# Ledger of designs, part 85: designed miniproteins, single chains

Each design is a single chain, and the fold is of that chain. pLDDT is the mean over its residues in the fold that is shown.

## One batch from the design tools (miniprotein)

Design m2959
Fold by ESMFold2-Fast:
Structure m2959 (fold): chain A 86 residues (1-86)
Amino acid sequence: PLASLDEVVDMLMSVYDVDGDGVVTAAELRELLLETNPEAQTWTDEQLQAGVDAVFARYGDGDGVITREELRRALEPVVEQIKAQR
């Protein structure tokens, strides 16, 4: 069974928001990319940073962090597509 969008966001925030301040930093997103993409282990720091920068440019507000609401917005299309296939 799939979690609600809020539950998916809560899960990711609980894993990557180590400080509990309600935001995900570039360093935390880098860890997520390394964990979810095994081939990212072979990437250069520049390639990893480019991936992080692309996410922040798309969904961040330019402050170098992603808020819970921005993360929800980024995940919404993925979660809705998965739910539609049930």
Scores: mean pLDDT 64

Design m2960
Fold by ESMFold2-Fast:
Structure m2960 (fold): chain A 110 residues (1-110)
Amino acid sequence: KEEAEKLYKLGVEAGREGDLDKAIEHYQKAASLSTGELASDIYFRLGRALEEQGDLKGAAEAYEKALEASPDSPRAEAILYRLGELYYKLGKYQESKKAYERADELLARR
C-alpha cells in the first residue's frame, strides 16, 4: 500500500504547482491501489481536481466513489452537498435531490 501513498503525495504536490492534469493522473493511480479511508481521501481530492478542470461528470463519479470507500467519513455531508450541486448542473435532478436529502438527513439525525 506504500505505492498508493507515494502516488497520492505526488498528486498533492502536482496540485500545489497547478498541474491539474498530473495531479489527476497520480490520484487515479493512487485510488486504484487503495481502499477504505485512504481511497476516500484520494477520490475526494480527485473530484475537486476534476471540478477545477470542468469535468463535472468525472467529479461526481469520484465523489460517489469517495462515499462508497468510506461511508462514515466526516466529509460525507460536504461531499453530498457537492454531489447535489454537480448533479443539478448535469441536469440529473433526481440524483441532485437524493444527494441533498442524504445531506439533510445527516444534519437532522446526527
Scores: mean pLDDT 85

Design m2961
Fold by ESMFold2-Fast:
Structure m2961 (fold): chain A 66 residues (1-66)
Amino acid sequence: MSLTEEQREKLRALQREVIAASAAGNTEAKDAALEALRKFLEELVKKGILTENEAQSILDAVEKAA
């Protein structure tokens, strides 16, 4: 099932927050942003919008980029 435009924008914003916090060297902000991203991805998986594998791939890509 495809993401809505609103869901895609929120997902992009959460990913950018993790990367920005990591680039700033703010570990507490990075951890908080990662937790927010993880919770949002879990909601999308529970709704059947994403698979668990897709959600994990997004998390892995963001953690590698951060």
Scores: mean pLDDT 82

Design m2962
Fold by ESMFold2-Fast:
Structure m2962 (fold): chain A 61 residues (1-61)
Amino acid sequence: SMEEELRKELLELLRERESARLRAAGFSDQQVERHVASREANVARFSLDDQRKLLEALKAE
């Protein structure tokens, strides 16, 4: 449950932050969606410790 909550929060925040960052950098909506989907899939395969560290880093930004 805690692992599922962390993963859900991480993926939601990742999508929000990455989308904003890529749009600010001038990427197209298609490029943004492709990149975000790829990142979500990759991050979902991380260890819990790595997922926690990434979530902490995203929250600090």
Scores: mean pLDDT 83

Design m2963
Fold by ESMFold2-Fast:
Structure m2963 (fold): chain A 107 residues (1-107)
Amino acid sequence: DDSAKQDVMQMKALLAMGKAKAAGKSDEEALKIGEEKASEIAKKLNNGEDLSKLIKEVLEEWEKASEEVHQAAIDLLSSVTGASKEKVREYIDDLVENLKKELEKLE
């Protein structure tokens, strides 16, 4: 499913951006790191790596991430999109829910 592949790439990018911002990096640096991590996931998928494994890994990493990392990802995405932090949080919650549903479907 191309949508599930896009969702895992987006989730990995958000996680990487949140970690970068929590570590004190600029918005530009965090966005670049997010793009690089999304591209890394795309390469793994193109090389035949298991989508369910990649979904499981990113969901586990997001769950283990600190509230500072979550808030940093929300703040950055809100800043670059112009959306409210509440709407961004809803978007990320929906993304996590969609990935959980795809994981159940694949297993």
Scores: mean pLDDT 87

Design m2964
Fold by ESMFold2-Fast:
Structure m2964 (fold): chain A 61 residues (1-61)
Amino acid sequence: SKEAQVEAFRLLDEIAKLVAEGTAAAREEALRLIERGRELMADDPLMQEALDELAARIRAA
């Protein structure tokens, strides 16, 4: 839905801020928000790929 899309983009902005913060707690929170984003955009394969890549980068840091 349009509302889910707006919320998903808001989550992506929050994830970017947490990643920039660079603390272990912020990375854990970013990963939780990624999982929420997956639920909101379950039918969007491009978004799922972007979230998978982002999660992998966070875990590798």
Scores: mean pLDDT 81

Design m2965
Fold by ESMFold2-Fast:
Structure m2965 (fold): chain A 74 residues (1-74)
Amino acid sequence: SLLEEYRRLMLELLDLLGLPESAREELDAMIAKTEEKIKAEPSEEFKKRLEEAIAQLRRALEEGSLQEEYEPSP
């Protein structure tokens, strides 16, 4: 499921960024709300948007995982 993958990647990103647990709570609330909306009104556009978000998250994680060797410029 796209939402499950998105949640997993977001949690990894939040951990890499050192964001507080409150960010995880917000993520969970957002995922639950989005899942409810998808169930009420399924949309191919919504799925495509999630796939795009997942691709962007994967790029962010790739960059974050190299933080020990390279630091992104401000």
Scores: mean pLDDT 69

Design m2966
Fold by ESMFold2-Fast:
Structure m2966 (fold): chain A 70 residues (1-70)
Amino acid sequence: GAAAAEAAFKERLRELAVGAARKFAESLGADEIEVELVGDTRAVAIATVGEEKYKITIDLETQTVTIEKL
């Protein structure tokens, strides 16, 4: 039914958010990557690049990517 289709789309959005955060972390040359899902549309990755750490936030609702050096 329609409810099952909506649940499937939400699962795909979660996978998209996590995948995008991981790809951005990998593009920075990260040695270690930790990704957390926040709700259905947001993911936060912590990327370790040598001695530096970066926080990458992907927000699919606002279509924004934020990268912060920790």
Scores: mean pLDDT 80

Design m2967
Fold by ESMFold2-Fast:
Formats: C-alpha cells, structure tokens, sequence
Structure m2967 (fold): chain A 88 residues (1-88)
C-alpha cells in the first residue's frame, strides 16, 4: 500500500520532470508527452504509468488528491528553482 503509493508518486514525478525539461528545451507538446510516458514506462513499467494517467482523469479520487498534494509541493519547488535559473 505505502510502497505502491511511493511508486505512483515517483512515476508521476518523473513524468512531470521529463515534460518540464522538454518544454524548457523547446520540444513540441506532442513529443513531450510521448517522451514522458516512454521514460516512465522504461523505469517503472506500464502499470504505474497507467495508474498515474487514471488518477489524472479522476481528480476527485481520494488517492488522486493525495498524489496531487505531494506532487504540487515537490514540483512547485522545482519549478521555482528552474524559473530562477532561467531569470539570469
């Protein structure tokens, strides 16, 4: 249960980080989505990528709300750091 939640969070975090890096590098949106899914599938497997997508489609799910809170906290800090680096 806790280990599964951790893997879901790590999978979602990797997907968002890959997408942010691609966006900052000027990669097209369609290619960014494909790259994020491919990287996450390679590292965590298709099962966890599918679970992350399902949670994104069901934002009212208690698990989705919990994952969103954790990701918002972690990714908001990373996005702020990236914005500061780019503001040079």
Amino acid sequence: DEEELKKIIETAELMVRTAVEGALAGVPIEEIEERAVEEAKEKYGEEYVEKVKELAENPSDPLAKKVEKILKERLEEELLELRKARAA
Scores: mean pLDDT 76

Design m2968
Fold by ESMFold2-Fast:
Structure m2968 (fold): chain A 90 residues (1-90)
Amino acid sequence: SFAAAKAALEELAARGEISPEAAAAMIAALEEVEAMSPEEAIEEAVRLLGVSREELAEAARAAGVSVATAAREAVAQARLQEVARAAGLI
């Protein structure tokens, strides 16, 4: 779950550090990733990172998480960076 990340984005918007629109777009991106099936998340992560499924599995093992969790984290990071660039935050 990206609950902590979503809460942090809401807090940043409440403090006026990012626009409510930017926070909403980032939260929506996280909700889309949470809604992905394990297979959808793995396929998207492999596509975005340009790695093999086996390399993703090894990274997940090293981190002590499931492959689906590692995949969702990678996709979420990429999606948040894309939204942040579109919003002029990075």
Scores: mean pLDDT 84

Design m2969
Fold by ESMFold2-Fast:
Structure m2969 (fold): chain A 118 residues (1-118)
Amino acid sequence: DPLTEKLREIFKKFKEEVSKVLDEIAAKLTPEQRAAVREVKEDFLLQLDALENYLIKRAPEMTPEELLEFLKRSLEALIRHLRDQLRRAGVPDDVIDEAVRKFEEIAQKFLEEAEKLL
């Protein structure tokens, strides 16, 4: 299915871009904070994999508008959860705010690419 292949491609790019942001943040932190950020990264990537698999299964049953709304809400929820996890990991607020800004930019680009596929 061409849609399934394209969805996997854009999710792969999204996961790679998010991973780079988290790795850049971790490099500036203490060893203890870096370990916590690695756990946050692993959890976030697992949540993205779950979202990808859910969408691949459900995309044929959804309208383009329903799929985009679901993606937007899911990404907004994931970014909020990521912010909370980074705060609990002891990451400074200014570092979290910069990370969240970059994640929101990456998510916006992802949503624009998803819209083009629908």
Scores: mean pLDDT 85

Design m2970
Fold by ESMFold2-Fast:
Structure m2970 (fold): chain A 65 residues (1-65)
Amino acid sequence: MKTIEIESTLTVSADQSQIDKVKAQAEAAKKKLEAMGYKAKVEIDITLNEDGKATVNVKVTITKE
């Protein structure tokens, strides 16, 4: 069994539409990986920053076998 973890951190405007877009892209990536026979877990953490910016951390865990 091999597990791969991929993390990406983005700073975006604290605009709900940008946050929703990131969530939708993560969901689509998960479904694509599952269709290829991988087990994928996607975790999204959002931290609101003082200057009206949001830090979005996306962690994808991929497992095969």
Scores: mean pLDDT 74

Design m2971
Fold by ESMFold2-Fast:
Structure m2971 (fold): chain A 62 residues (1-62)
Amino acid sequence: MEKEKELEELAKRADELDERSRELVRNQDVDGIRELGARVGREEQQRLADARDEVEKRRKEK
């Protein structure tokens, strides 16, 4: 139960980061894009992506 909620929250966070990233690209805010990347970090980005994939997989399974 708790683990499922945590995964859904991580998936939402990944979607929000994707939306923010697209907004920064649209506005040509190169500094903002670089700052977002540095702030989130490669490892955290991977965790968020994995969480999103896991949520999608579980929804498809049931």
Scores: mean pLDDT 68

Design m2972
Fold by ESMFold2-Fast:
Structure m2972 (fold): chain A 99 residues (1-99)
Amino acid sequence: KPSKEELDREVAEAIIILGLAVARTTSKSPKARKIAQLALEIVTNPDKAEEYIKEIEKISPEAAQAVRRIVEALKNGDYEAALEATRELMKILDKIDKE
């Protein structure tokens, strides 16, 4: 049986992945779609996080900071902070999409 800690991690990661996948698919802005795709790749492959975050920073420094907070929170097991940073990222992507 998975531990409660493992389940909390899996649930948080699933919510983040689903949110980013929806943003990548439904956003009309190429910039918003690219940021969502890079953030999704970071969450699914954290070994390259810093390289992908630098690419996001070239598009939107605000989005890059939100993604850094997601990565740090997930690394620290702070799933509430990770979900909050994901909500902030989604607001930034929505703002870019509505430009």
Scores: mean pLDDT 83

Design m2973
Fold by ESMFold2-Fast:
Structure m2973 (fold): chain A 75 residues (1-75)
Amino acid sequence: MEARLEAFLEGGLEALRMASKDRVVEVVTQLMRAALKRFTPEQARRLGEALVKEVERLYPDLTEEVKEAVERLLS
């Protein structure tokens, strides 16, 4: 279970780093939807937090939009 969560996050972070800025919100949204189907809501929340931190590092101006998208999917 933990190894699957770790591997999913690693793949997601790689996909996010390879995405253009215009696709960042879409990529995070798709990753979160996939995570919610495969993991518990608490595990999906942890994945979302890690993805938001990576967005803050790469594109700080998109951080709030990505946070809002993640929160909508988790509710």
Scores: mean pLDDT 83

Design m2974
Fold by ESMFold2-Fast:
Parts: sequence; structure tokens; C-alpha cells
Structure m2974 (fold): chain A 65 residues (1-65)
Amino acid sequence: SQQAEDLKQEILALAKRYGLEAEVKVEGNKITITYKEGDPEKQEQFEKDAKKLADIFGFDVEIKR
């Protein structure tokens, strides 16, 4: 859906702001984020923000490292 695509783009933009490289997948109401590189502390901060953003859109988040 457009909402899922918009959320995916917002999460990718957020990762770039933290200096992280991440892959984002959407399946149904679930978002899966996989890190390719980046600082672990910034990854943790990004995860918190991404989960908040996904919650607003009604999506569940799974993180893979």
C-alpha cells in the first residue's frame, strides 16, 4: 500500500540521518529492518525512533542484525 511505501521511505531516511545503512522490508502489517553497517549505539537510537514511527502507522517491527 502507499502507506507502507511511505513508512518504508521514512524509515530509510531516518537510518541515513543516523549514518546507518539498512534494508527495510514490509509484509502485511510487519516491518523488518536489517542492518548492513553502522555504529551500535546509533542503531539502538534508530530502532527506538523506527518503532515509534511504525507504531503510529499500526505496524509491528522486527530488527535483524
Scores: mean pLDDT 79

Design m2975
Fold by ESMFold2-Fast:
Structure m2975 (fold): chain A 77 residues (1-77)
Amino acid sequence: SDEEEAQRLVEIARAALEAAKKNPTVKVLSGAAIAVIGELFQAELIYKRTGSEAARRAIEELEKILAEVVELLKKSK
């Protein structure tokens, strides 16, 4: 379902963030940012097509995850 797909995107992004926190190099954090941006793009496509509340919540969570990756990147510069 679209709800299950949206939740999966968030779980993938959270896993990428947690892996990056264990080794917060510019290379690892940049990889995590790219992954989260990809998941965010997919969640936005689901939301545009379905209007699903689960997809909207996934977008909000993915934006928070991306913001955390960006803050870690700022500290590594």
Scores: mean pLDDT 86

Design m2976
Fold by ESMFold2-Fast:
Structure m2976 (fold): chain A 79 residues (1-79)
Amino acid sequence: SVLELIGLLLRVIGLKIDLEMGKPVPKEELRELVDRLEELGVPQEEVDEIREKLDKAKNLEEQLEVLDMLEEAIRKLLK
C-alpha cells in the first residue's frame, strides 16, 4: 500500500530527527522497520545489507546511516 509506505517514510524521518537531537533509537524498533519493508517488497539483497549495517551499528551516526538506507528503500518502492 502506498499509504503504508508513506506512513513508514514519515516514521523513518521522525526517527532521524530524534537521532540528530541526540535521542537513541532502540535497535529492535529499527529491526521491526526492516522486517516490514521486507514484507512490502524491498529486495532481499537490500534487506540483508540494511540488517548487517544495523547489527554492526554502535553509535548514533551509524544508526542514522541505517535510517538513511531505510528511507532510500522506501523511496524506491514509491517510484
Scores: mean pLDDT 85

Design m2977
Fold by ESMFold2-Fast:
Structure m2977 (fold): chain A 68 residues (1-68)
Amino acid sequence: HMTREEIEAEVDRLVAALKRAIPVLSDEEKQLMIAAVERYLRERFKDSVTDEQLDELIARLRAEVEAA
């Protein structure tokens, strides 16, 4: 089981990676990458955190990536 701090750190790393990738991607590629990362997080942390915590982390990732 992962701690909340470990999950938050992984989300922060994914946000940083997406922000670096986004400037070189088309709009379609950006949306596909964001959707893939959201699916990855939901599947990976399904049994480690509550659905509410996952929704909060995914919303934060989406907001920060869309702002980039």
Scores: mean pLDDT 77

Design m2978
Fold by ESMFold2-Fast:
Structure m2978 (fold): chain A 94 residues (1-94)
Amino acid sequence: SEEEVEKLTEKTLETAKELAEQGDFEAMRLVLLTHLQELVDRKVPLEILEKVAKRFLELMEELAKKHNTEEAKRELERFKTAVETMLKKAREQE
């Protein structure tokens, strides 16, 4: 359900924020990508997947800019590439 997706997304966002506060941007990227892959596997509508992906990208961009480390910048670029690949594949399956 959309309500269940929102609830799970909120929990993942809180976990991602905690990992970023610890400086663990690799773990942050993996947690966010795992959540998006689970949404794909559950065949969540593309519109909901894109909305969640956008929220995750905005959060990671904000926190990477705030921390301003080479690791944060590297993990953000890896995340952007992975999200772009995932969304392209999801759109092709629509």
Scores: mean pLDDT 87

Design m2979
Fold by ESMFold2-Fast:
Structure m2979 (fold): chain A 82 residues (1-82)
Amino acid sequence: MEKLKKTFDATLEIISDDPSLVKEIADLVLNMGGEPTQETFDLIAKVIEARLKKKGYPDVQVEAKVEKVGDSYKVTLTVKAG
């Protein structure tokens, strides 16, 4: 009955120069889970970057920013496909 159970209270924002990647990246992040920390999302960013490089984006760069806002977190992933 309740689908709102989350591991953490966070908002995910994905900024990409290739909009076709946004959904795939969002699905990957949501499936990984974990704590909304800079360390966790730095690792997630590296995993996404490695996957995209295997899919034909050899120069892709993925950066993660985690910001605490009140009782919630804002996570921003910036993706540059090259």
Scores: mean pLDDT 72

Design m2980
Fold by ESMFold2-Fast:
Structure m2980 (fold): chain A 87 residues (1-87)
Amino acid sequence: TVPTFLRKVELPEKNAILALLASREADGVILVQVLLIDKESGEVTPLFLVRYEPGRPPVYTRTSSLELSPEEEALVREAADALVAEI
């Protein structure tokens, strides 16, 4: 069983939380699923799938039409990189 790792980030401007779920795949690949959770409704929106391959920059696949600000995008990148560094 591949362990799943979790990181959470507040997005106060959206009244939401980012939840990042990381799993180890074959060949040293790590997949990170980025979810947006609305604090008021509890609605979950999948925003990105991030693929980390050894020796390659991360590949972001957008899974939603929901727009993030440049500051929120930076928080996502920082959180994903920090989560992967713990694995």
Scores: mean pLDDT 80

Design m2981
Fold by ESMFold2-Fast:
Structure m2981 (fold): chain A 98 residues (1-98)
Amino acid sequence: SEGDKLIEEINSLIAQMLQASPAEAIALAQRIVSIAQQALGLELTPAQLQELIDVLETAITVLQRKLSQETDPAQAAQLQALIAELQAIIAQLQQRLA
């Protein structure tokens, strides 16, 4: 299904993000946000909604670790903004699951 493909793509990007520098993680996180926004336009099953929430929460955890290592204020601000965007998407997905 389209939903399963998007979730798989996010998992692949998270795996790349684990090995990435904080600066590289910004570009990967921007792609994760874009894919998650695409998924919001789909009719997802409850199981797919929960799986998407779980992978996005994992992405936030990884980004928070990258943020803690970032010394550049501008890049730190970008990481904080991306974390906030992912949190907002999770809130929308949780609303649909409820």
Scores: mean pLDDT 90

Design m2982
Fold by ESMFold2-Fast:
Structure m2982 (fold): chain A 55 residues (1-55)
Amino acid sequence: MSPTVRLARRLIEHAIAQGTPPEQLRASFEAWARTLPPEEAAEVRRELDAALAAA
């Protein structure tokens, strides 16, 4: 697993534990994903979608 995906999972878990609204988390991750290489951006978006679907 890439360091970026590992960081994404940690940030998602922390945000959910803190009660961050899904819409704020999506907006923050989309802004971050725009700064990443396309492959990492796709992985980060996939991790977020999976986590929110499971919550």
Scores: mean pLDDT 81

Design m2983
Fold by ESMFold2-Fast:
Structure m2983 (fold): chain A 75 residues (1-75)
Amino acid sequence: SGVEGAIRVAERAAEISEAAGDLRSAQATRDLAEVIRRALRQGGEQAGMQAAQDYARQHRDELERADRLVEQAAD
């Protein structure tokens, strides 16, 4: 599912961010994965998607930095 895919992407981004020494971005992406996982368990796919969007709005800078690190690691 899209939400389960988002959890896997967030967990991978946390690993890459931690390896790059960006502990703040690593923590934000780990917290994102946990927030999505909890919402998915309580309210299904739509709740998981909403939780992801809400968290991303509050932690945009950290998540954008993690995304950049993931893109650099793919090269």
Scores: mean pLDDT 86

Design m2984
Fold by ESMFold2-Fast:
Structure m2984 (fold): chain A 87 residues (1-87)
Amino acid sequence: DIEAQLEEGRKRREKSREELKKSSDEKDKKTLEVDEIIEKLLKGEISEEEAYEKLSSLVGEEVAKKTLEDIRKVKELEKKGVPFIEE
């Protein structure tokens, strides 16, 4: 049940990325670049500092800070996925 929901979530993210790629709007291109940076950060391929610098260049410092804050919340939720790890 939970595994099926996680798989559906991954498929939805892939569909959203393909929809953004089909758009010719410059705003959608920036959104796609932001999503790629977020994905690399979630995979641990880049540091929070690198993600912040790249996001700040694309969407500005305020939006970059909010995006990193949202990513930290996602990582905290992942840590809460185990019964004995609350941090």
Scores: mean pLDDT 69

Design m2985
Fold by ESMFold2-Fast:
Structure m2985 (fold): chain A 69 residues (1-69)
Amino acid sequence: FARMETSHETIGGLPTSLVRDVERNEVTAAVITDDPEAAKRALEEAGFEVTAVVPLPSGRYLVIGRRAA
C-alpha cells in the first residue's frame, strides 16, 4: 500500500492540505474555498492538475489537484 505524508501550506494565498505519495513521487493538494475558480487557477499556477471540484453543504467547495513531487 502507498505510504503517504500530510502537510499544510499556503498556495496562491489559499490554505492548502497536501498529501504526498512517497512511492509514486506525487503530491495531492486539497483546498476548501468559496471561490473554486480562484483555487483552480492557484493550483494550476503551482503546477497541479485539478482533478475534482466538490460542492460542500456549507456552500464552500473542495478543490483537489495533483502533481509530481
Scores: mean pLDDT 77

Design m2986
Fold by ESMFold2-Fast:
Structure m2986 (fold): chain A 61 residues (1-61)
Amino acid sequence: MPAPLSDAEVDALLAELRAWGREQGLPERVIADLEYTLRHGPPEQRVMAAELIRAELARRR
């Protein structure tokens, strides 16, 4: 039962994704696709994209 993402959570995740993606050399296309999904995707895809970003950030920490 995933809770819907707030706009503030989306903005925070995108800021972290951009910083992390630059450090890791993540392709701009991947970053853009995740940003689009977080902003405009269906609720379940938005949650999955957020979980993916959080998992990748956790691996880096």
Scores: mean pLDDT 72

Design m2987
Fold by ESMFold2-Fast:
Structure m2987 (fold): chain A 96 residues (1-96)
Amino acid sequence: SGNDDVKKTREYAYEVTKKLLEEGVDPLEAAARAAYEALKKSNNMWIPYTVAGAIDGVLRALKEAGVPTDDAVVIAGTGAGKGTQEYLDDLQKKAE
């Protein structure tokens, strides 16, 4: 269901972001990679809702890592936007 996919996307994005930050990856790069991987794993047709879940997961991990809330919101949104675009580009290539 869509609700289960959003929850799974949120939790997976959180875990991936947390791991990448612990490995010393830049917060914006971590956010983009985590969003891409979470969307790829969810395989959901309701992309706008799963993107919201990915943003929530990334934002939580950034805040727990000590990124200030205002910066974390911008990084999560921008990074998730980049990761989402890469995921959409992958879907388009597979449709060809």
Scores: mean pLDDT 81

Design m2988
Fold by ESMFold2-Fast:
Structure m2988 (fold): chain A 86 residues (1-86)
Amino acid sequence: DEERERRLEEKAREIAELLKKRKEEAGFSKESAEKGKAAAEKHSDKKEAAKQLKLLAEGIITGDIEKIAEAYLLALKNNPEEAELL
């Protein structure tokens, strides 16, 4: 369903923008993001969760909002119950 995928992408972008704003306010540490990336690589047997966490960490480290949005899109696809609450 193309409409459902569009809705998930919109929510992922909203979350990414909110995270970017909160990163500026709360001083999200590059150190925490790097630790998250290392943890994701260690859990290669949990491919979907590892991919999501790696993209999120890379987006935070580089400030790439598109990577953050992609990570949340994967999260919403893997947890549809949470997607319905957003």
Scores: mean pLDDT 61

Design m2989
Fold by ESMFold2-Fast:
Structure m2989 (fold): chain A 79 residues (1-79)
Amino acid sequence: SISQLQSQTLQELADKLSSLGPKGKQASQLYQQAAQSLQNGDEQSALQYTTQASDILSTDPKMSEKAREAGEKLAERLR
């Protein structure tokens, strides 16, 4: 169920990013693809999608900060 927890984490990040403008929506789609890849056992594709999402967010410091906030809140819920 580690893959299930990680997929849920990625889906929740995607949901939070989807409201943060065009770059957030684009990153959200990539995190959703990463979650699907993990559910299918394709860890390599999940890594590629996650990397692409991070690259998009890194072009906007505000968006990167929002992604960190979302990740921290999600980590708190999972612990």
Scores: mean pLDDT 74

Design m2990
Fold by ESMFold2-Fast:
Structure m2990 (fold): chain A 62 residues (1-62)
Amino acid sequence: GAMAQAAELEARAQRIYDALVSVGVDEETARKIARAVANAYAGRSDAQIDQVIANLKAFYEA
């Protein structure tokens, strides 16, 4: 249901946020990116989310 979908999006946004902050991205920017990416990849597999997180970390670590 809608509540379960919202919880899943929030959990994914938190994972992306934590990854971005871990590589030095500003908290405000990390939150905006995390929400946008979580919404864009709604309904995608965890493996696809893990790949997106890896790509984001590589980009910001460079």
Scores: mean pLDDT 81

Design m2991
Fold by ESMFold2-Fast:
Structure m2991 (fold): chain A 61 residues (1-61)
Amino acid sequence: MEPLFELYTVQPGDTFDRIAERFGTPAEYLELLRQANGLADPNAIREGQEILVYAGEADTR
């Protein structure tokens, strides 16, 4: 099984934590996604910014 990731445009009032919870992000992927998005501070996201988010798992063979 492989994790799937998607681009998400940050909406007004969104935080990285709330976005991750909304998409059901496992704790194991939170740090990977933070690093992949270049976020030294998870509070440094802004409205209109595109970030990678967890989009589920693929059943691959």
Scores: mean pLDDT 73

Design m2992
Fold by ESMFold2-Fast:
Structure m2992 (fold): chain A 65 residues (1-65)
Amino acid sequence: MREELRKELEEKVKQSLLALGYDEETAQRIARLAADRAFHLMETEGLSLGEAVAKGVAEAIREAE
């Protein structure tokens, strides 16, 4: 299910950001944006999950700051 996968991606991205030293609020915000972007890229560009996550995270960080 999309919501299940989205939450899984959001959680994993958040954990990675926390490991990099981001605070929990910022990590959660970026993780949500990254998951949103990743699903959009998978649906519109046909990217694999890994490619979509990598690009989504990069775009979310750029948009956040």
Scores: mean pLDDT 76

Design m2993
Fold by ESMFold2-Fast:
Structure m2993 (fold): chain A 87 residues (1-87)
Amino acid sequence: SSLVDQLLKLAEKLKDSNPKVAELLEKAADYARQNTIDSLEKAIELLNQAADILSKDDTFDSGVMLVSIAVSITVAKKQLEELKEKA
């Protein structure tokens, strides 16, 4: 899915500068790939954890990455609602 691709690209970009956030994004991508209500809820939790860690950095680059993670959370929440409506 486009969400999985976005999360993996973000993880790759952060591997050197913030490996802990990169790991959380890779785990979130794995859960998003499963595309179930439970797995998307876990993906959103991991994305919120990644955002919390990154929000403690005062750099311009971390601010840009925070916006990208916020967009990914919005996409994941939309997919979660679509799955609930399809049930």
Scores: mean pLDDT 84

Design m2994
Fold by ESMFold2-Fast:
Structure m2994 (fold): chain A 73 residues (1-73)
Amino acid sequence: SLEAELQAAFDELERLLREYMEKQNFSPEEIAAAEAHLERLRARLLQLSKDPEAARRALAADREVIEEMKKLL
């Protein structure tokens, strides 16, 4: 389902971001900023569940970000 795909993409983004934070040895301030970003992305998932068109566009964008992040790790 689209909801399952959005959740899977978010889970992958969170995993990659946490791996990137560890690899780059983030400061407490940088960790706080990254956690705030993840919280905003998580909140977005709830909004997207009400708009399938926006959800599909967000999923495509998230998948592109995932591929770019994989290149950095």
Scores: mean pLDDT 81

